# Designed miniproteins, single chains, continued (3): the designs that were tried, part 9

Each design is a single chain, and the fold is of that chain. pLDDT is the mean over its residues in the fold that is shown.

## One batch from the design tools (miniprotein)

Design m8281
Fold by ESMFold2-Fast:
Structure m8281 (fold): chain A 97 residues (1-97)
Amino acid sequence: AAAAELQRRKLEAQRALLERALEILAEELLEKGVEEEEVEKLKEILEKGYLGEATDEEKEELEKLYEKHKEELEEAIKKAVAEVKPEAEAARAALEA
């Protein structure tokens, strides 16, 4: 396989893992009583941030939302990371094979 094909597969795997992590994060935040509008903003800014597309204004909004919901976000992030870790390890193994 060409180096470009391997890079494409890595980006596809990273995107799938990000989407799954964000869905788990959103579900946990909603269950903890965070407003749906704030959860959607968090998802949008985090996805843009991962892609390097977040503006300075969006980063400031993310920081304000993080401080407002710090405990809920820390717990939701831990759960999302734990849930996607086996899938991330499997994706890495598949790319190395």
Scores: mean pLDDT 76

Design m8282
Fold by ESMFold2-Fast:
Structure m8282 (fold): chain A 81 residues (1-81)
Amino acid sequence: SALEAAKELVELALKGQELFSKGEAYAEAEWEGKKLTLKLYNAETKELIEEVTADEEAVRKVGEEVLAEQAPAAAEALAAR
């Protein structure tokens, strides 16, 4: 469901922020219409680890507040829309 995909994106953003703080990964966020795609890459190999796409409105309902406090880069990607 849309809410399940949004939860997966929020979980990936939190995981990505933790790995980024350790220098192990970095994340890229992009918009495709009203869908937000979050991509997590290995910092050394630059290989894609995980990718989640979710609807903007579903992500805002599930995680906007959590992302603002715990994963600011993902929150900025939502705000940039």
Scores: mean pLDDT 78

Design m8283
Fold by ESMFold2-Fast:
Structure m8283 (fold): chain A 59 residues (1-59)
Amino acid sequence: MDQKIAQQVIDLAGDLSGSVPLPDDVDAMIEQGRRFTKQAAEQVAKETGLPLSKVQKAV
C-alpha cells in the first residue's frame, strides 16, 4: 500500500544512524535503533501530512 512511505522512513533512519556513534552495549544499540526509526517516521509524517500511526503501520 505505502511502499514509498516505508522506503522514506528506512532511508532517513539510515542517514540518522550514520551521524551518531554506535554504542557498544546491545540494549543501547536496540534503543538507539528504535529512536532513529521513530524520528524518521515522525519526519515522514510531517512531510506527507499523514498521522504518525499510519506511517508506522506502513513500515
Scores: mean pLDDT 72

Design m8284
Fold by ESMFold2-Fast:
Structure m8284 (fold): chain A 88 residues (1-88)
Amino acid sequence: MLSKEELLKLSLSELREYLLSQLPEKYHEEFKKALRFISGEEDKKELIDIFFNSKNPEEFVKKVVELGERKEEEAMRLLEEGVAVATK
C-alpha cells in the first residue's frame, strides 16, 4: 500500500485509479460513481485523508460516497447560479 507522501505525488487521475485498485470489485461501481463530482487539488487531499482515516474498504467507500454527494450538491447549486463549467 502506498504511503500518504506517495499518494500526494500522484495526479488526481492516478490517485483515483490507485484507490479503485485497492477496493474489492463489489465497491467499484459505487466508488466510480462518487468520483464523478470530485476534481481539483482540494478534493484530492480530501480523498487521501479519507483513505488513511478509514479502517477498511467498506468504511472508505461509505465516506467517499458521502463526499461525492456533497460535491454533486455543490455542482447543482452552481448550475442554479448560472455559472459555466467551461472556463476556456
Scores: mean pLDDT 75

Design m8285
Fold by ESMFold2-Fast:
Order: structure tokens, then C-alpha cells, then sequence
Structure m8285 (fold): chain A 80 residues (1-80)
């Protein structure tokens, strides 16, 4: 349903919200790296960084949403 670009944009948005809600400096650093990977269209790095962000806050609803979006991105890339 969603394009790769739409999934990437949602990953960035959810990651940004998680940084804002937690105030975690490590998440802020990971989010910056995530944006750099997105700008380079390095989808493998996007998946790795997003997975790391989600794992850091496994119990958080936004982290679960981020994990689901990351799984969808992986499926979309592998199926196309």
C-alpha cells in the first residue's frame, strides 16, 4: 500500500517524535544518523539504525510503531 518513500518518511517522523518524547541524547544522535542515511538513500543503514532506536525503547508505543514500519520497509525492498 505505502511506497518505500512514504514508509521512510513515516520512520523519520516516528523517530523524531520518540526523540521529542524521551529527551534522550542517544536517540537524538541516532535520529541524526537516520536522517543522513535517508538522504543518501542507504536503505540498509536506515533499517539498522531504526531497529536500534526501536530496541532501545521496546516498551514504548512509538518504538513498536517504528519496529513495524522498519519491518514493512524490509518487506517492501525485498519484494520489489
Amino acid sequence: MKSIEEILEEILAVSERLVAETGDPELARLHKRLKEAYEKKDYEEVVLIAGRIASRYADHPLARELAALTDELVRKIQEE
Scores: mean pLDDT 83

Design m8286
Fold by ESMFold2-Fast:
Structure m8286 (fold): chain A 81 residues (1-81)
Amino acid sequence: SLDELRAEAERILEEIERIGVRLVTEHDAVDLAQQYGREVKELERRFREAIERGDLEAAREALKQLRELKKQAVEDLERLS
């Protein structure tokens, strides 16, 4: 449902934000954190625009890309630890 898509997107966005903070505070990985910040902002914009126009398939695709971005951010954080 639309509410489920929004809830999942919000959760993933919060998780990537927390990882970005840890990349900076624990590993001084400022450039990497900034790259994730730019990518998450673009995907959040795409998701929001898709929802606004009722394009559920585009919204699901943006959410899929957010999931992949989170997975990559977790892997990068683990590699630095």
Scores: mean pLDDT 88

Design m8287
Fold by ESMFold2-Fast:
Structure m8287 (fold): chain A 90 residues (1-90)
Amino acid sequence: GARLREVLDRVAERVAPAAEAAADTPEARRALVTAALETLVELMDEVKVAVPESDAEGQAAAQEIAEKHPDKVTLLTDKEEIEKWLKEAA
């Protein structure tokens, strides 16, 4: 739908500088995830976030955004819930 495309375009525009600057460092990874999630929170009424356990910096950034916006952001930490959400989104 048009709304999803608008959200994706704005996320891309907002994160492009961080993505271009992103070295393979924990700080750059955290900044990129934070910028993407803050943009999604501005554009959407509800945001569900799942980050792989192998991405500790992404998990930390997602946790901070969820704590900052508890009414809008739900962090999915249970593997079974993440797998169910991904199947329902497909």
Scores: mean pLDDT 66

Design m8288
Fold by ESMFold2-Fast:
Structure m8288 (fold): chain A 96 residues (1-96)
Amino acid sequence: MSPVELFEEGERLLEEALRTGDPELLAEALDKYAEALELDPNFGAALAALRRLLGLSLSDLGFSETVVQSPRLRELVEALPESVRERYRRFVEEHL
């Protein structure tokens, strides 16, 4: 898959995770964003998506109320295993 196709798949998985409340789909979305960045380290949209999902308090970046303040998104992120959150936090830090 191209970086763009991986990003688009990640966006679809995120929407499905928010619709169903399935944290495994959120983890799959994070994997797709990370894979897009591994193929294209300059893919700013994928990096922004990872930062947004890991840092739900980044409302100053112009996120919609539905995305940033959604109790469902917060519950999904909190339901992720600490090891998964730590892995993606480190991945984002390496791309800062």
Scores: mean pLDDT 69

Design m8289
Fold by ESMFold2-Fast:
Structure m8289 (fold): chain A 82 residues (1-82)
Amino acid sequence: ATAAELIEQGKNNLLLAKKAVEQGDIEAAKSNLFNGAKLLGSVLSDEQQEELKLNAVEAVEAMDKGDVDKAVEALDKILSLG
C-alpha cells in the first residue's frame, strides 16, 4: 500500500471509531481505533506517532468512563495528524 492509501484507510477506521463512540458501541469504537492507529501510525513521524499514542490512550480511557465528548475530542486530535 502507498502512504496515501494507508492514511486514507487509517482515517476511515478512525471515522468509524468516532461514529461507534457517538452510537455507544464501545467494542466497535476500540476495534476501529486500534486498526486506524496501526495504519496511520505506520506513515507518521516519530513525534506524530507519540501524539497518536497519547491521544489513543486518552480516547480508550474516555470510552471506558463513558465520556463520549472526551473520546470524540481525542479521536479528532488523531484525525488531525494525517
Scores: mean pLDDT 85

Design m8290
Fold by ESMFold2-Fast:
Structure m8290 (fold): chain A 65 residues (1-65)
Amino acid sequence: MEEAEAYAKRMEATASKILTPEQSQAFKAEVQKILDENKDAEDPFRKVREAVEARLAELLAQQQA
């Protein structure tokens, strides 16, 4: 979980530079939820990374529309 948390913090920082403030706040809330949901997973880092990347892609697609 420590690696997943470190990755999530890094992605939140990156997202804040790319996304609007509103999208960045929504992304941070979703990242925390993803971390909480996957804390007991067999491979929490992989699960968190996949879910976080999918959410960021959705927000970027909305920004480009």
Scores: mean pLDDT 77

Design m8291
Fold by ESMFold2-Fast:
Structure m8291 (fold): chain A 87 residues (1-87)
Amino acid sequence: DNKEKYEKLIKNIDDMIYLAKLALEGASLEEIKKKAKELGIPESDILLLETAYEEGKEAIEFLIKLLEEQKENLKIILENNKKIVYE
């Protein structure tokens, strides 16, 4: 079911935003990586979080903005899929 796949992607984005916000609050990279693995975040997404963390606060803030935009786009796709299957 495509809906379940999009909902899992949205959850992964929410978890990434949560971890990025923890980084802004002063959590260490090791704590962020540990929590990301516990949440089942893909290694490619963990690498993205690690890269933003190493680049600094502005990079983390920009990543959060991009993730929130991606989440909004996925929600639009999920809502539109319910109408397209009847046409």
Scores: mean pLDDT 81

Design m8292
Fold by ESMFold2-Fast:
Structure m8292 (fold): chain A 83 residues (1-83)
Amino acid sequence: SAEEKKKMEEAYEKGKKEGEKELFEETSGNRPPWDPSLPLSPEERRRIGQEKAEELKREAEEAVPTSLDKALELYYQAGVYEA
């Protein structure tokens, strides 16, 4: 529904804002799914984050017909990873 779509978009944007805040405050580079033992460039971190976000969005779409709450959680996480 339009209401469900709006909630998913809001969850994604909230996650993205939270992720951007975390990145701005970051001094250690330890954002999931980062392995802190691996020296990752900003470009590599962005690529991995984007791949994870796409996976989470796919999982969210699959969850929509059974659990809107789960879909919203996954969209929020996708936003965090894309930040």
Scores: mean pLDDT 70

Design m8293
Fold by ESMFold2-Fast:
Structure m8293 (fold): chain A 91 residues (1-91)
Amino acid sequence: SEREKKAKELIDEALKYVDEGLEKARQVDPRIAPLFEQARDLLKKGAEKGPEDLEKAANVIGAGAHYAPDEVRELFEKARKKAKEASELLK
């Protein structure tokens, strides 16, 4: 369906932002990297299992963004928004 295609695009965008944020986070504060690695795994599971796992991914990303350095916070906030939008489309 069109909703499923759009949700997949949003998930792919969220994954891209998480991957970019992780790369930068490992350079500036490697201690926060595990939170976003967990979020990445949850996004991949959400793509396969559905909206509840995508919502969990968005929540983990959002919590992590609060502790993220300013240099990567915006990337994680963008990822959270895309994951949440994908979750809402699949409900």
Scores: mean pLDDT 82

Design m8294
Fold by ESMFold2-Fast:
Structure m8294 (fold): chain A 85 residues (1-85)
Amino acid sequence: SAEEKMEAIVKKVNEILEKYKDKLTPEQIEDLQAAIDHAVRIGKETGDVEKAARALKAAFDNLASRYPELKEIVDEIKKAVDEEV
């Protein structure tokens, strides 16, 4: 179901963030969590997991542009998201 796929995406993203938590600033954690919350909202409102996944990846690409040090984390998240969609 769309709900199960969204739950799997959120779980994998949070596991990646936990893995890298010691390398993340509080501001970066807040921005990453905001991107996740936005994608979850899209998934709930539309029932379209692919649309939610595209929004999440776009938001994370924007974050990697603002915080180049997050590129490795963002690339790992994007790969994990693609495996669930």
Scores: mean pLDDT 84

Design m8295
Fold by ESMFold2-Fast:
Structure m8295 (fold): chain A 87 residues (1-87)
Amino acid sequence: MTKKLLERMKELARTLPDPEVAERVIQAADELEKLPEINDSKVTSLLVAAAIHLVAANISTDPEEQRKAAEAAVGALEKAIELIKKS
C-alpha cells in the first residue's frame, strides 16, 4: 500500500500552486519509494499525517495556511525517511 499512497501524495502535490513546495513533496515521496518498506506504526502515522496535510493545503484558499500545510506534509515525509534510515 505504501507505493500507492506515495503516488497519490505526488498527485496531490502537483495540484499545489507553489511549484517549489510541490517539488519538495515529490522529492520526499520519491526518496521514500526508494527505501525498504517498513511495517512500523510510527512511519504509517507520519505518511497518513502527510496525506492529511496535503489535502488541507489543496482545499485551503489562504496562501499562508496552504503553505504551512504543505510544509507540514514535507516535514512528516522527511521524518518518515529519518525513521526508516535510522532503523
Scores: mean pLDDT 78

Design m8296
Fold by ESMFold2-Fast:
Structure m8296 (fold): chain A 70 residues (1-70)
Amino acid sequence: SEADALKAEAIAVAEENLRLAPPELRPRLERMLQTIKALTDEVSLRVALRETREVLELLRAGRWEELLAG
């Protein structure tokens, strides 16, 4: 299903985020991954995928401190 495909992609991106994460971000990103695993609806999964991709871009750009500022 579309939801299953979105969930698989969101989990894959969240796991990549954890691989790149500094120790300060690990608890937050682990909670994010667990939240994604609990989601079942397409709307929530599309939002989660977008947010998880934004986190990946911040990590790759070295701007991960922005995730702790709010």
Scores: mean pLDDT 85

Design m8297
Fold by ESMFold2-Fast:
Structure m8297 (fold): chain A 88 residues (1-88)
Amino acid sequence: MLTPAEVAAIRKVLELIEDGSSRRLTPAEVQALRALLERVKEVGSIDAPSDIREALIKFQRRYGLKEDGKIDVNAAGNLLAFALSRLA
């Protein structure tokens, strides 16, 4: 299962991408996404909570990923890459 910190960091990345916003992520949010990527490398994929699933599918579509609402290595890697580009 995703931790609350991972859900919050994912939600912020998805909001920033949809809004086209120049808002930045904190080091703690980036670290949560880094931890998520490492965990997904071990477990294969993690289902997104229902409240962010639609936004995640839009993200997957934007990045040419499988639109299944699951966070795999490719989805987690793209989330982290975006977050690193917006680090405060």
Scores: mean pLDDT 82

Design m8298
Fold by ESMFold2-Fast:
Structure m8298 (fold): chain A 88 residues (1-88)
Amino acid sequence: KIKEEIKYEIENSEPDPSAEKSGLELIELIANNEPEEAFEKIEEKVKKIQGVTATEEERERMIKWIEENKETAKLILEELKKRKKEKE
């Protein structure tokens, strides 16, 4: 069910090169890194843009959210790579 929803979203997304690159970077960070490492990299980017850092409680919640969504991020990344290969 979740895998089908991911396919639907990818197929109906408009190609925006700028947003696509930023989104892919975030998905790759979540999919390819441990939750704590992914959070550190995301926080560094957010701090650079917004100048705000997460509290300890927010950090714990974000890491848990990343952990819960890591498999979803892997599925999205796999589907995106599959589509890119088919466009050859």
Scores: mean pLDDT 66

Design m8299
Fold by ESMFold2-Fast:
Structure m8299 (fold): chain A 70 residues (1-70)
Amino acid sequence: KTPLQKLVDKLLEAVDAGDEEFARQMALGLADYLESQGKTEEAQAIRDAVDAHDREGLKALLERIKKELS
């Protein structure tokens, strides 16, 4: 697995565990990384979900990103 795939897996675990602060920090780190790779729309979608406290939306977005990385 790539470091990005590991980060997505860890973030999904944090979301499922309800660790809101850890999930927030990981999600923002993922968004910054995606933006550095030119994936600005995905980065913004993650930031929007974090700002909205949209746990289900964040989880759905992470599952989509995970599928794209496979």
Scores: mean pLDDT 80

Design m8300
Fold by ESMFold2-Fast:
Structure m8300 (fold): chain A 65 residues (1-65)
Amino acid sequence: PVIVSEATAEQEKLLLEMEEAIAAGDLEKAIALLRELYASRGLTGVTEEQIRETVEYHAKLYASL
């Protein structure tokens, strides 16, 4: 957790770009950005299925707006 402080700006940028991709309906780009965000946090053990499920969940929330 303490190591995250040095990469905070990059993580915020990736999160913003992911949200923009979801809002634009570009789920493949959102998946790629979320994968990169997890890698930057050292969470490389997260499966592709879990990343896709997370993006799809957020896309459903945006579709309900």
Scores: mean pLDDT 72

Design m8301
Fold by ESMFold2-Fast:
Structure m8301 (fold): chain A 78 residues (1-78)
Amino acid sequence: SHSSEAGKLLEELLLAKDEAELARAAARLTQVLQDNPSLLPRVIEQANAFLTLLGKEPIPAELQDDPAAVVAYLVSQL
């Protein structure tokens, strides 16, 4: 399902070991979220939980309606 795919791609992005893995996961997650914007709130919730564990700031509210901005923010925090 798209929900399972988005979750897997978020995990791949957050656990990326090199720049190539990070870039691939980011691009694919962005595409899935652009095609399925209803998944954004769940992905943001999961990402914010992970950011909290890393001592990072949550995704700003002003970015939350833009899949590309959300993913770019996550990449910037890693």
Scores: mean pLDDT 85

Design m8302
Fold by ESMFold2-Fast:
Structure m8302 (fold): chain A 68 residues (1-68)
Amino acid sequence: AEEVLVFSSLGEEAGQRGGERLAEHYGMKGSRGEAAASAGEAGDKALAADEADPNVQGGTATADGFGG
């Protein structure tokens, strides 16, 4: 359990770093694309975030071997 907490802490820092980068990138896009806001855009952002964020993919792959 203690080991898992250490890994969680590390993952939290890495996630925050990646999240800040993505938030800034998408933040500008959202600010400019308010008029283009639609279901398609929402889906596109989710897809781009999933592809751009390896942590999401890594987490899923890790869970498969760790306890998923």
Scores: mean pLDDT 48

Design m8303
Fold by ESMFold2-Fast:
Structure m8303 (fold): chain A 78 residues (1-78)
Amino acid sequence: NPADFIKKYSTLSSNEQKILEAIVKAKRPLTAREIAEMTGLSQGTASKHLSNLEKKGIVKSSVDAAGNRLYSLNVKTM
């Protein structure tokens, strides 16, 4: 639901918005390390915000064939 997505987005911190923009811009799942590099945040800070965004239902995580945890926009909120 786009309206619910916009409402959730407006409540995000500046760092959470930067992370979300990085994920949307990439058009592919990203590791916490890649998101940290794209946003200028530490990997620990990026991982903390990603956990919060996943809890809010804005992003989802999966594990790839190599065992890396990847984050992407939750398609149901687009």
Scores: mean pLDDT 76

Design m8304
Fold by ESMFold2-Fast:
Structure m8304 (fold): chain A 79 residues (1-79)
Amino acid sequence: MHKEIFEKAGFSKEEAEILANIVKVSKEDAELIAKALGNVEKVLNNPEETAEIIRNLPISDEDKLKIADALFEVDIYKK
């Protein structure tokens, strides 16, 4: 669902499918996530900036952790 939104943001077909399967959100929230993560080349080359972007997404902390683990392998919250 909404896989096309993530593809338009610059994610690969595989990455877009992973995002669409992890975060079952509204179209509006998917567009916000895609926009926030939409500089894929920059995001993949900067784990610290990637973690910051994920922390600021308008989704649950659980879904943020799923995205961080599945696609970027970065720590977004440390307790």
Scores: mean pLDDT 67

Design m8305
Fold by ESMFold2-Fast:
Order: structure tokens, then C-alpha cells, then sequence
Structure m8305 (fold): chain A 100 residues (1-100)
């Protein structure tokens, strides 16, 4: 199993990718429901709080990352992101989670 520090680094990289994709959707002029955007921000902030906690467990990191991923999937669907993009991001997240 990877170390707790490596698990935090993997979760941080996953979050960076998801934030970059949300920004790209907005830069393309796609409108996102403000409630879903707020939910994504709240999930992101919760994950960042877990990553900053020196006593955070693997289970807490995984739970917070899965919450961010679930909200992100809703954001992508609301924005009308292509199925190919949604499938690619899902595969990336599954690969990251499999390494944690």
C-alpha cells in the first residue's frame, strides 16, 4: 500500500485535474448550475481540510475524494460535457483510487 503521504499526494493531483476541467468547461462558455458549483467548492474545501490534517486517515482521504468525484460528475453532466470526456475522467479517477 502507498504511504499516507503518497495517498494525500494522489488525492491532491486528482483534485487539481478536476478543478482544471471545471475551469475549462467555464472557459468554453458552458453554464454550470450555481448550486452544483457551490457543492463542488464545498467538497473541494472538505478534501483540502482532510489533506491538511496530519491525523487524517486513509478512509477519510478516500471518502472526501469520492465526494468530490461524485459532485464533479454532476457538474460535468449539468454542463453538457461529452460522454468521451466524462468516461476519460472516470477512468483517471478509478486508476488513482486503485493506487490508494
Amino acid sequence: MPTLEEQKQLAELALLVLESEVKELEDQGRKIDPALKAAFQAARDALLAVLRDPNATREQILAALRTVAAVFEQVMRDAGAPEALRARIRALLDAILARM
Scores: mean pLDDT 84

Design m8306
Fold by ESMFold2-Fast:
Structure m8306 (fold): chain A 100 residues (1-100)
Amino acid sequence: SAAAEEAALLAEAERALARNERGLKDVQDMYDEAKAKGIATERMEEAVKRAEELFREARRLVEEGHRRGPEAYREALRKIDEAQDALTEAYALIGEALAK
């Protein structure tokens, strides 16, 4: 049923958003460590901010889904994927600097 499909999309989006939230916390903690060590760069700051903004947009789309239906959850899943890519880039960039 359409209701079952919508419920499944919401559950998928909520699980993916929770994974992104954990990843964002890890990246934020790593960036704070880089700042404390005096090795933080503008590129790192931009990468963290990009991930934060994409995460906020994805969360907003999930919250709006109850009004807009399954298309909003599909849009949220696309934004979650974009946020995940941004987190991967930030993690690699900051992690490499911290490993030196």
Scores: mean pLDDT 87

Design m8307
Fold by ESMFold2-Fast:
Parts: C-alpha cells; sequence; structure tokens
Structure m8307 (fold): chain A 67 residues (1-67)
C-alpha cells in the first residue's frame, strides 16, 4: 500500500522553501522511508511569505512486512 503526506511550507523565498522540502525528504530517507513521488505546488502568498503545498507519497512495504 501507499501513504500520502500533505504539508504546507511557508518561506520568505523559493530557495528557502526548497531547502525546507529537501530537509524533510532527507529526514524521511534517513529513517528508511521509501518516497515514491513528491509534488510541490505554489498556492499563494500571505503577509509577504510564499506558501507551497507539498504532497509526498510513501511506500508502506516496511509496514506490511511484519504481518
Amino acid sequence: GTSTLVLTIEADTEAEAQEKIDQILQGLSYVGVNVLSTEVEYIGERDGKLLYRVTITLDEVFALSPR
């Protein structure tokens, strides 16, 4: 099966948003989670900050193996 994580990233710049996303993906990789896909969508601006929606699809193979 697959799981989906949906996150909202707030950043002052596109570069900062990308750094935050990269840190999240690195963290998932570090704990042994398989990431199948990542989608990033610019959703707007609020009070001078950029907002992005990040959709990460994960492989649940590790969760099913012990059953």
Scores: mean pLDDT 77

Design m8308
Fold by ESMFold2-Fast:
Structure m8308 (fold): chain A 85 residues (1-85)
Amino acid sequence: MVITVKIVNESAEDAEKTKEIAEEINKETGKMLSIHVNGTEVYVSWQMSLEEAKKLMEELKKKYKERVGKAPKSIEIVEVNELAK
């Protein structure tokens, strides 16, 4: 099952920081999170369970707050795909 998490940022610059954080999580965990940036929106996709997706969202929020000093505008699960595209 592939889950996509959407992070909405206040600016394109903050979206770039979100991308860097997701890449940092890849380095720390050995995961190969797929990262797509569209303006202020960052999409992070991986083969994971709903519980793992919740943990990823909390880790993203934590790292973002540590780097930016505030939470992103929103973080939500936008796609759950049982078949890999």
Scores: mean pLDDT 81

Design m8309
Fold by ESMFold2-Fast:
Structure m8309 (fold): chain A 90 residues (1-90)
Amino acid sequence: MEVTEEVRRKLEEALEYFEKAKEAAKAGDLEKALEYAKEALRKLAEAGEVVAATGDDAVQEAVAEAVEELARKGEEVAKEVAELLKKLKE
């Protein structure tokens, strides 16, 4: 049991890395922004593996809710990286 807590912890770590990626992008550090974004995606993939292994509806429901929030955060990071790339292209 406690699979929901394990998944939530991994999703929380993913969110933390997305925040760091966004902050690095705003600071103009593209290399760090991409590094943190990759780490966030890795944590998200690990959470997905746990969900796939359990087949538990309660875990899937909790992940669906958290994934929606993370997708929105990922869009914010992607937007910041895109703006930084446009600025650096000059």
Scores: mean pLDDT 72

Design m8310
Fold by ESMFold2-Fast:
Structure m8310 (fold): chain A 73 residues (1-73)
Amino acid sequence: MAERWVVEDYRVELKEVTDSGGGKYGRVTATWVERSEADPERRRVVEQGFSGTLDEAKKRYEELKAEGERRLR
């Protein structure tokens, strides 16, 4: 049987980073805590990372947060 994973919790973090040249960029980390439907004791952590301009990072943060809310049910 194909194993199905359900999102139990999520965390999306946006960090504003300043480089040595004074430029600013954003880092987004999304963490999904998933539980196996076949075995409720099995959990895994899946991480997604993104780095880009601050505006791109803010947009990605909002997209990932919205995805997390949809997947939580």
Scores: mean pLDDT 78

Design m8311
Fold by ESMFold2-Fast:
Structure m8311 (fold): chain A 89 residues (1-89)
Amino acid sequence: MRPSIDELLARASPSEQEFARHMQALIDALERDEPPETIQRLLDRAREAARRVNEEGRGTYSVRSAGYVEVDGRRYPSIDASYTLSTVK
């Protein structure tokens, strides 16, 4: 839902906003069926942005892999990413 995302982005740090942009670029590239070399470069950018967000201590972002999986003869984009919100106390 875009309104909820816009609300979160309005309160997001510059690093969180940059991470969101890199993740969107990675998703868009996967949907365009870009070659694995392009996906790897975008994955590396998303991982670097996640590292910067993690340094802020707001939570733990992890982007482990991105690519394609074939299921029942159909090729699907696949991203292995997670976010864990860390609360102190």
Scores: mean pLDDT 70

Design m8312
Fold by ESMFold2-Fast:
Structure m8312 (fold): chain A 56 residues (1-56)
Amino acid sequence: SSALEPIVKYVAEELKKAGVPEEEAEKIGQQIGDAVKDLSDLSAVLAEKTAPYVPK
C-alpha cells in the first residue's frame, strides 16, 4: 500500500547510513514495513534491526 512506501524508504535509507548493504537494507525495509501495521512499534523494530550496525 502507498501508506507503507515512505516508511520502507526511510528504513532502507537509515540502514544504508548505518552500513547495511543496499540489497539487505531494502529487504529489511520491506520486512519492517510488513511487520509494522501500527506506527507505535516502528522505533522498536528499527532499533532491533539496526542495533548490529550502529557504532558505539
Scores: mean pLDDT 71

Design m8313
Fold by ESMFold2-Fast:
Structure m8313 (fold): chain A 82 residues (1-82)
Amino acid sequence: KKELIKEFIEEVTKAAALLPDVEAQRRVARLGIKAISAYENKGVDEAVKYLEEMARLAREAGDTQAAEIIEKVRKKLKEYGK
């Protein structure tokens, strides 16, 4: 259960690495780490907030594909938290 959610966050981090801007990649990677920590300490709702911010940054960087991958993971995490 916990491992599956961590894998989803890892997939989002990989998608973010496709972003053209190194600064945006670093910001998204930091949010990914925060999402994992929030999931472990506060639960799915807090982790989802960081995923929403990651998707926003991906769209601002112009990578719609990365943003779509992040949004899919966010939706799946919400389903687990209800």
Scores: mean pLDDT 72

Design m8314
Fold by ESMFold2-Fast:
Structure m8314 (fold): chain A 90 residues (1-90)
Amino acid sequence: SLEELLRKLEEALRKLQEGIDKANKVFDEYKKRAEERLKAEGGDLSKVDLYAQQAFAEELAQIGREVAAKTGDRGKPEAEVAKRASQIFV
């Protein structure tokens, strides 16, 4: 039923949000390391987010692929949600 599909989508969204929160903490660590490196090099600190995003985007893409694989082709709405959530960091 539509209600069961919506409930499963909401549960998947909640688990994805938990993953996003953990990923944000990891991303903040990447940002700190990128900032420290750029400061040491006398580089442009405006690029710290870009460097962190490039490394983190690949990890998010991998997480998205794993989530999509777990839901399978039957979970196409869930896969789209995972994709859109992964794009929030770009």
Scores: mean pLDDT 67

Design m8315
Fold by ESMFold2-Fast:
Structure m8315 (fold): chain A 55 residues (1-55)
Amino acid sequence: TEATLAQLERMAAAGPQAPEADLRAFVRAVADDLGLSEAEKEAFLARVLAAHRAG
């Protein structure tokens, strides 16, 4: 969704200075808002963390 893209952009912008724990909490909150399952939350977290490390 477009909301997901907006959240990812905010996380990427804060990523270089934000601790990973805050990023993980933020991703979980977004996943909860989207109604994702626990397995989908884990996959989503993995993708976001990979992007964070790459950036």
Scores: mean pLDDT 67

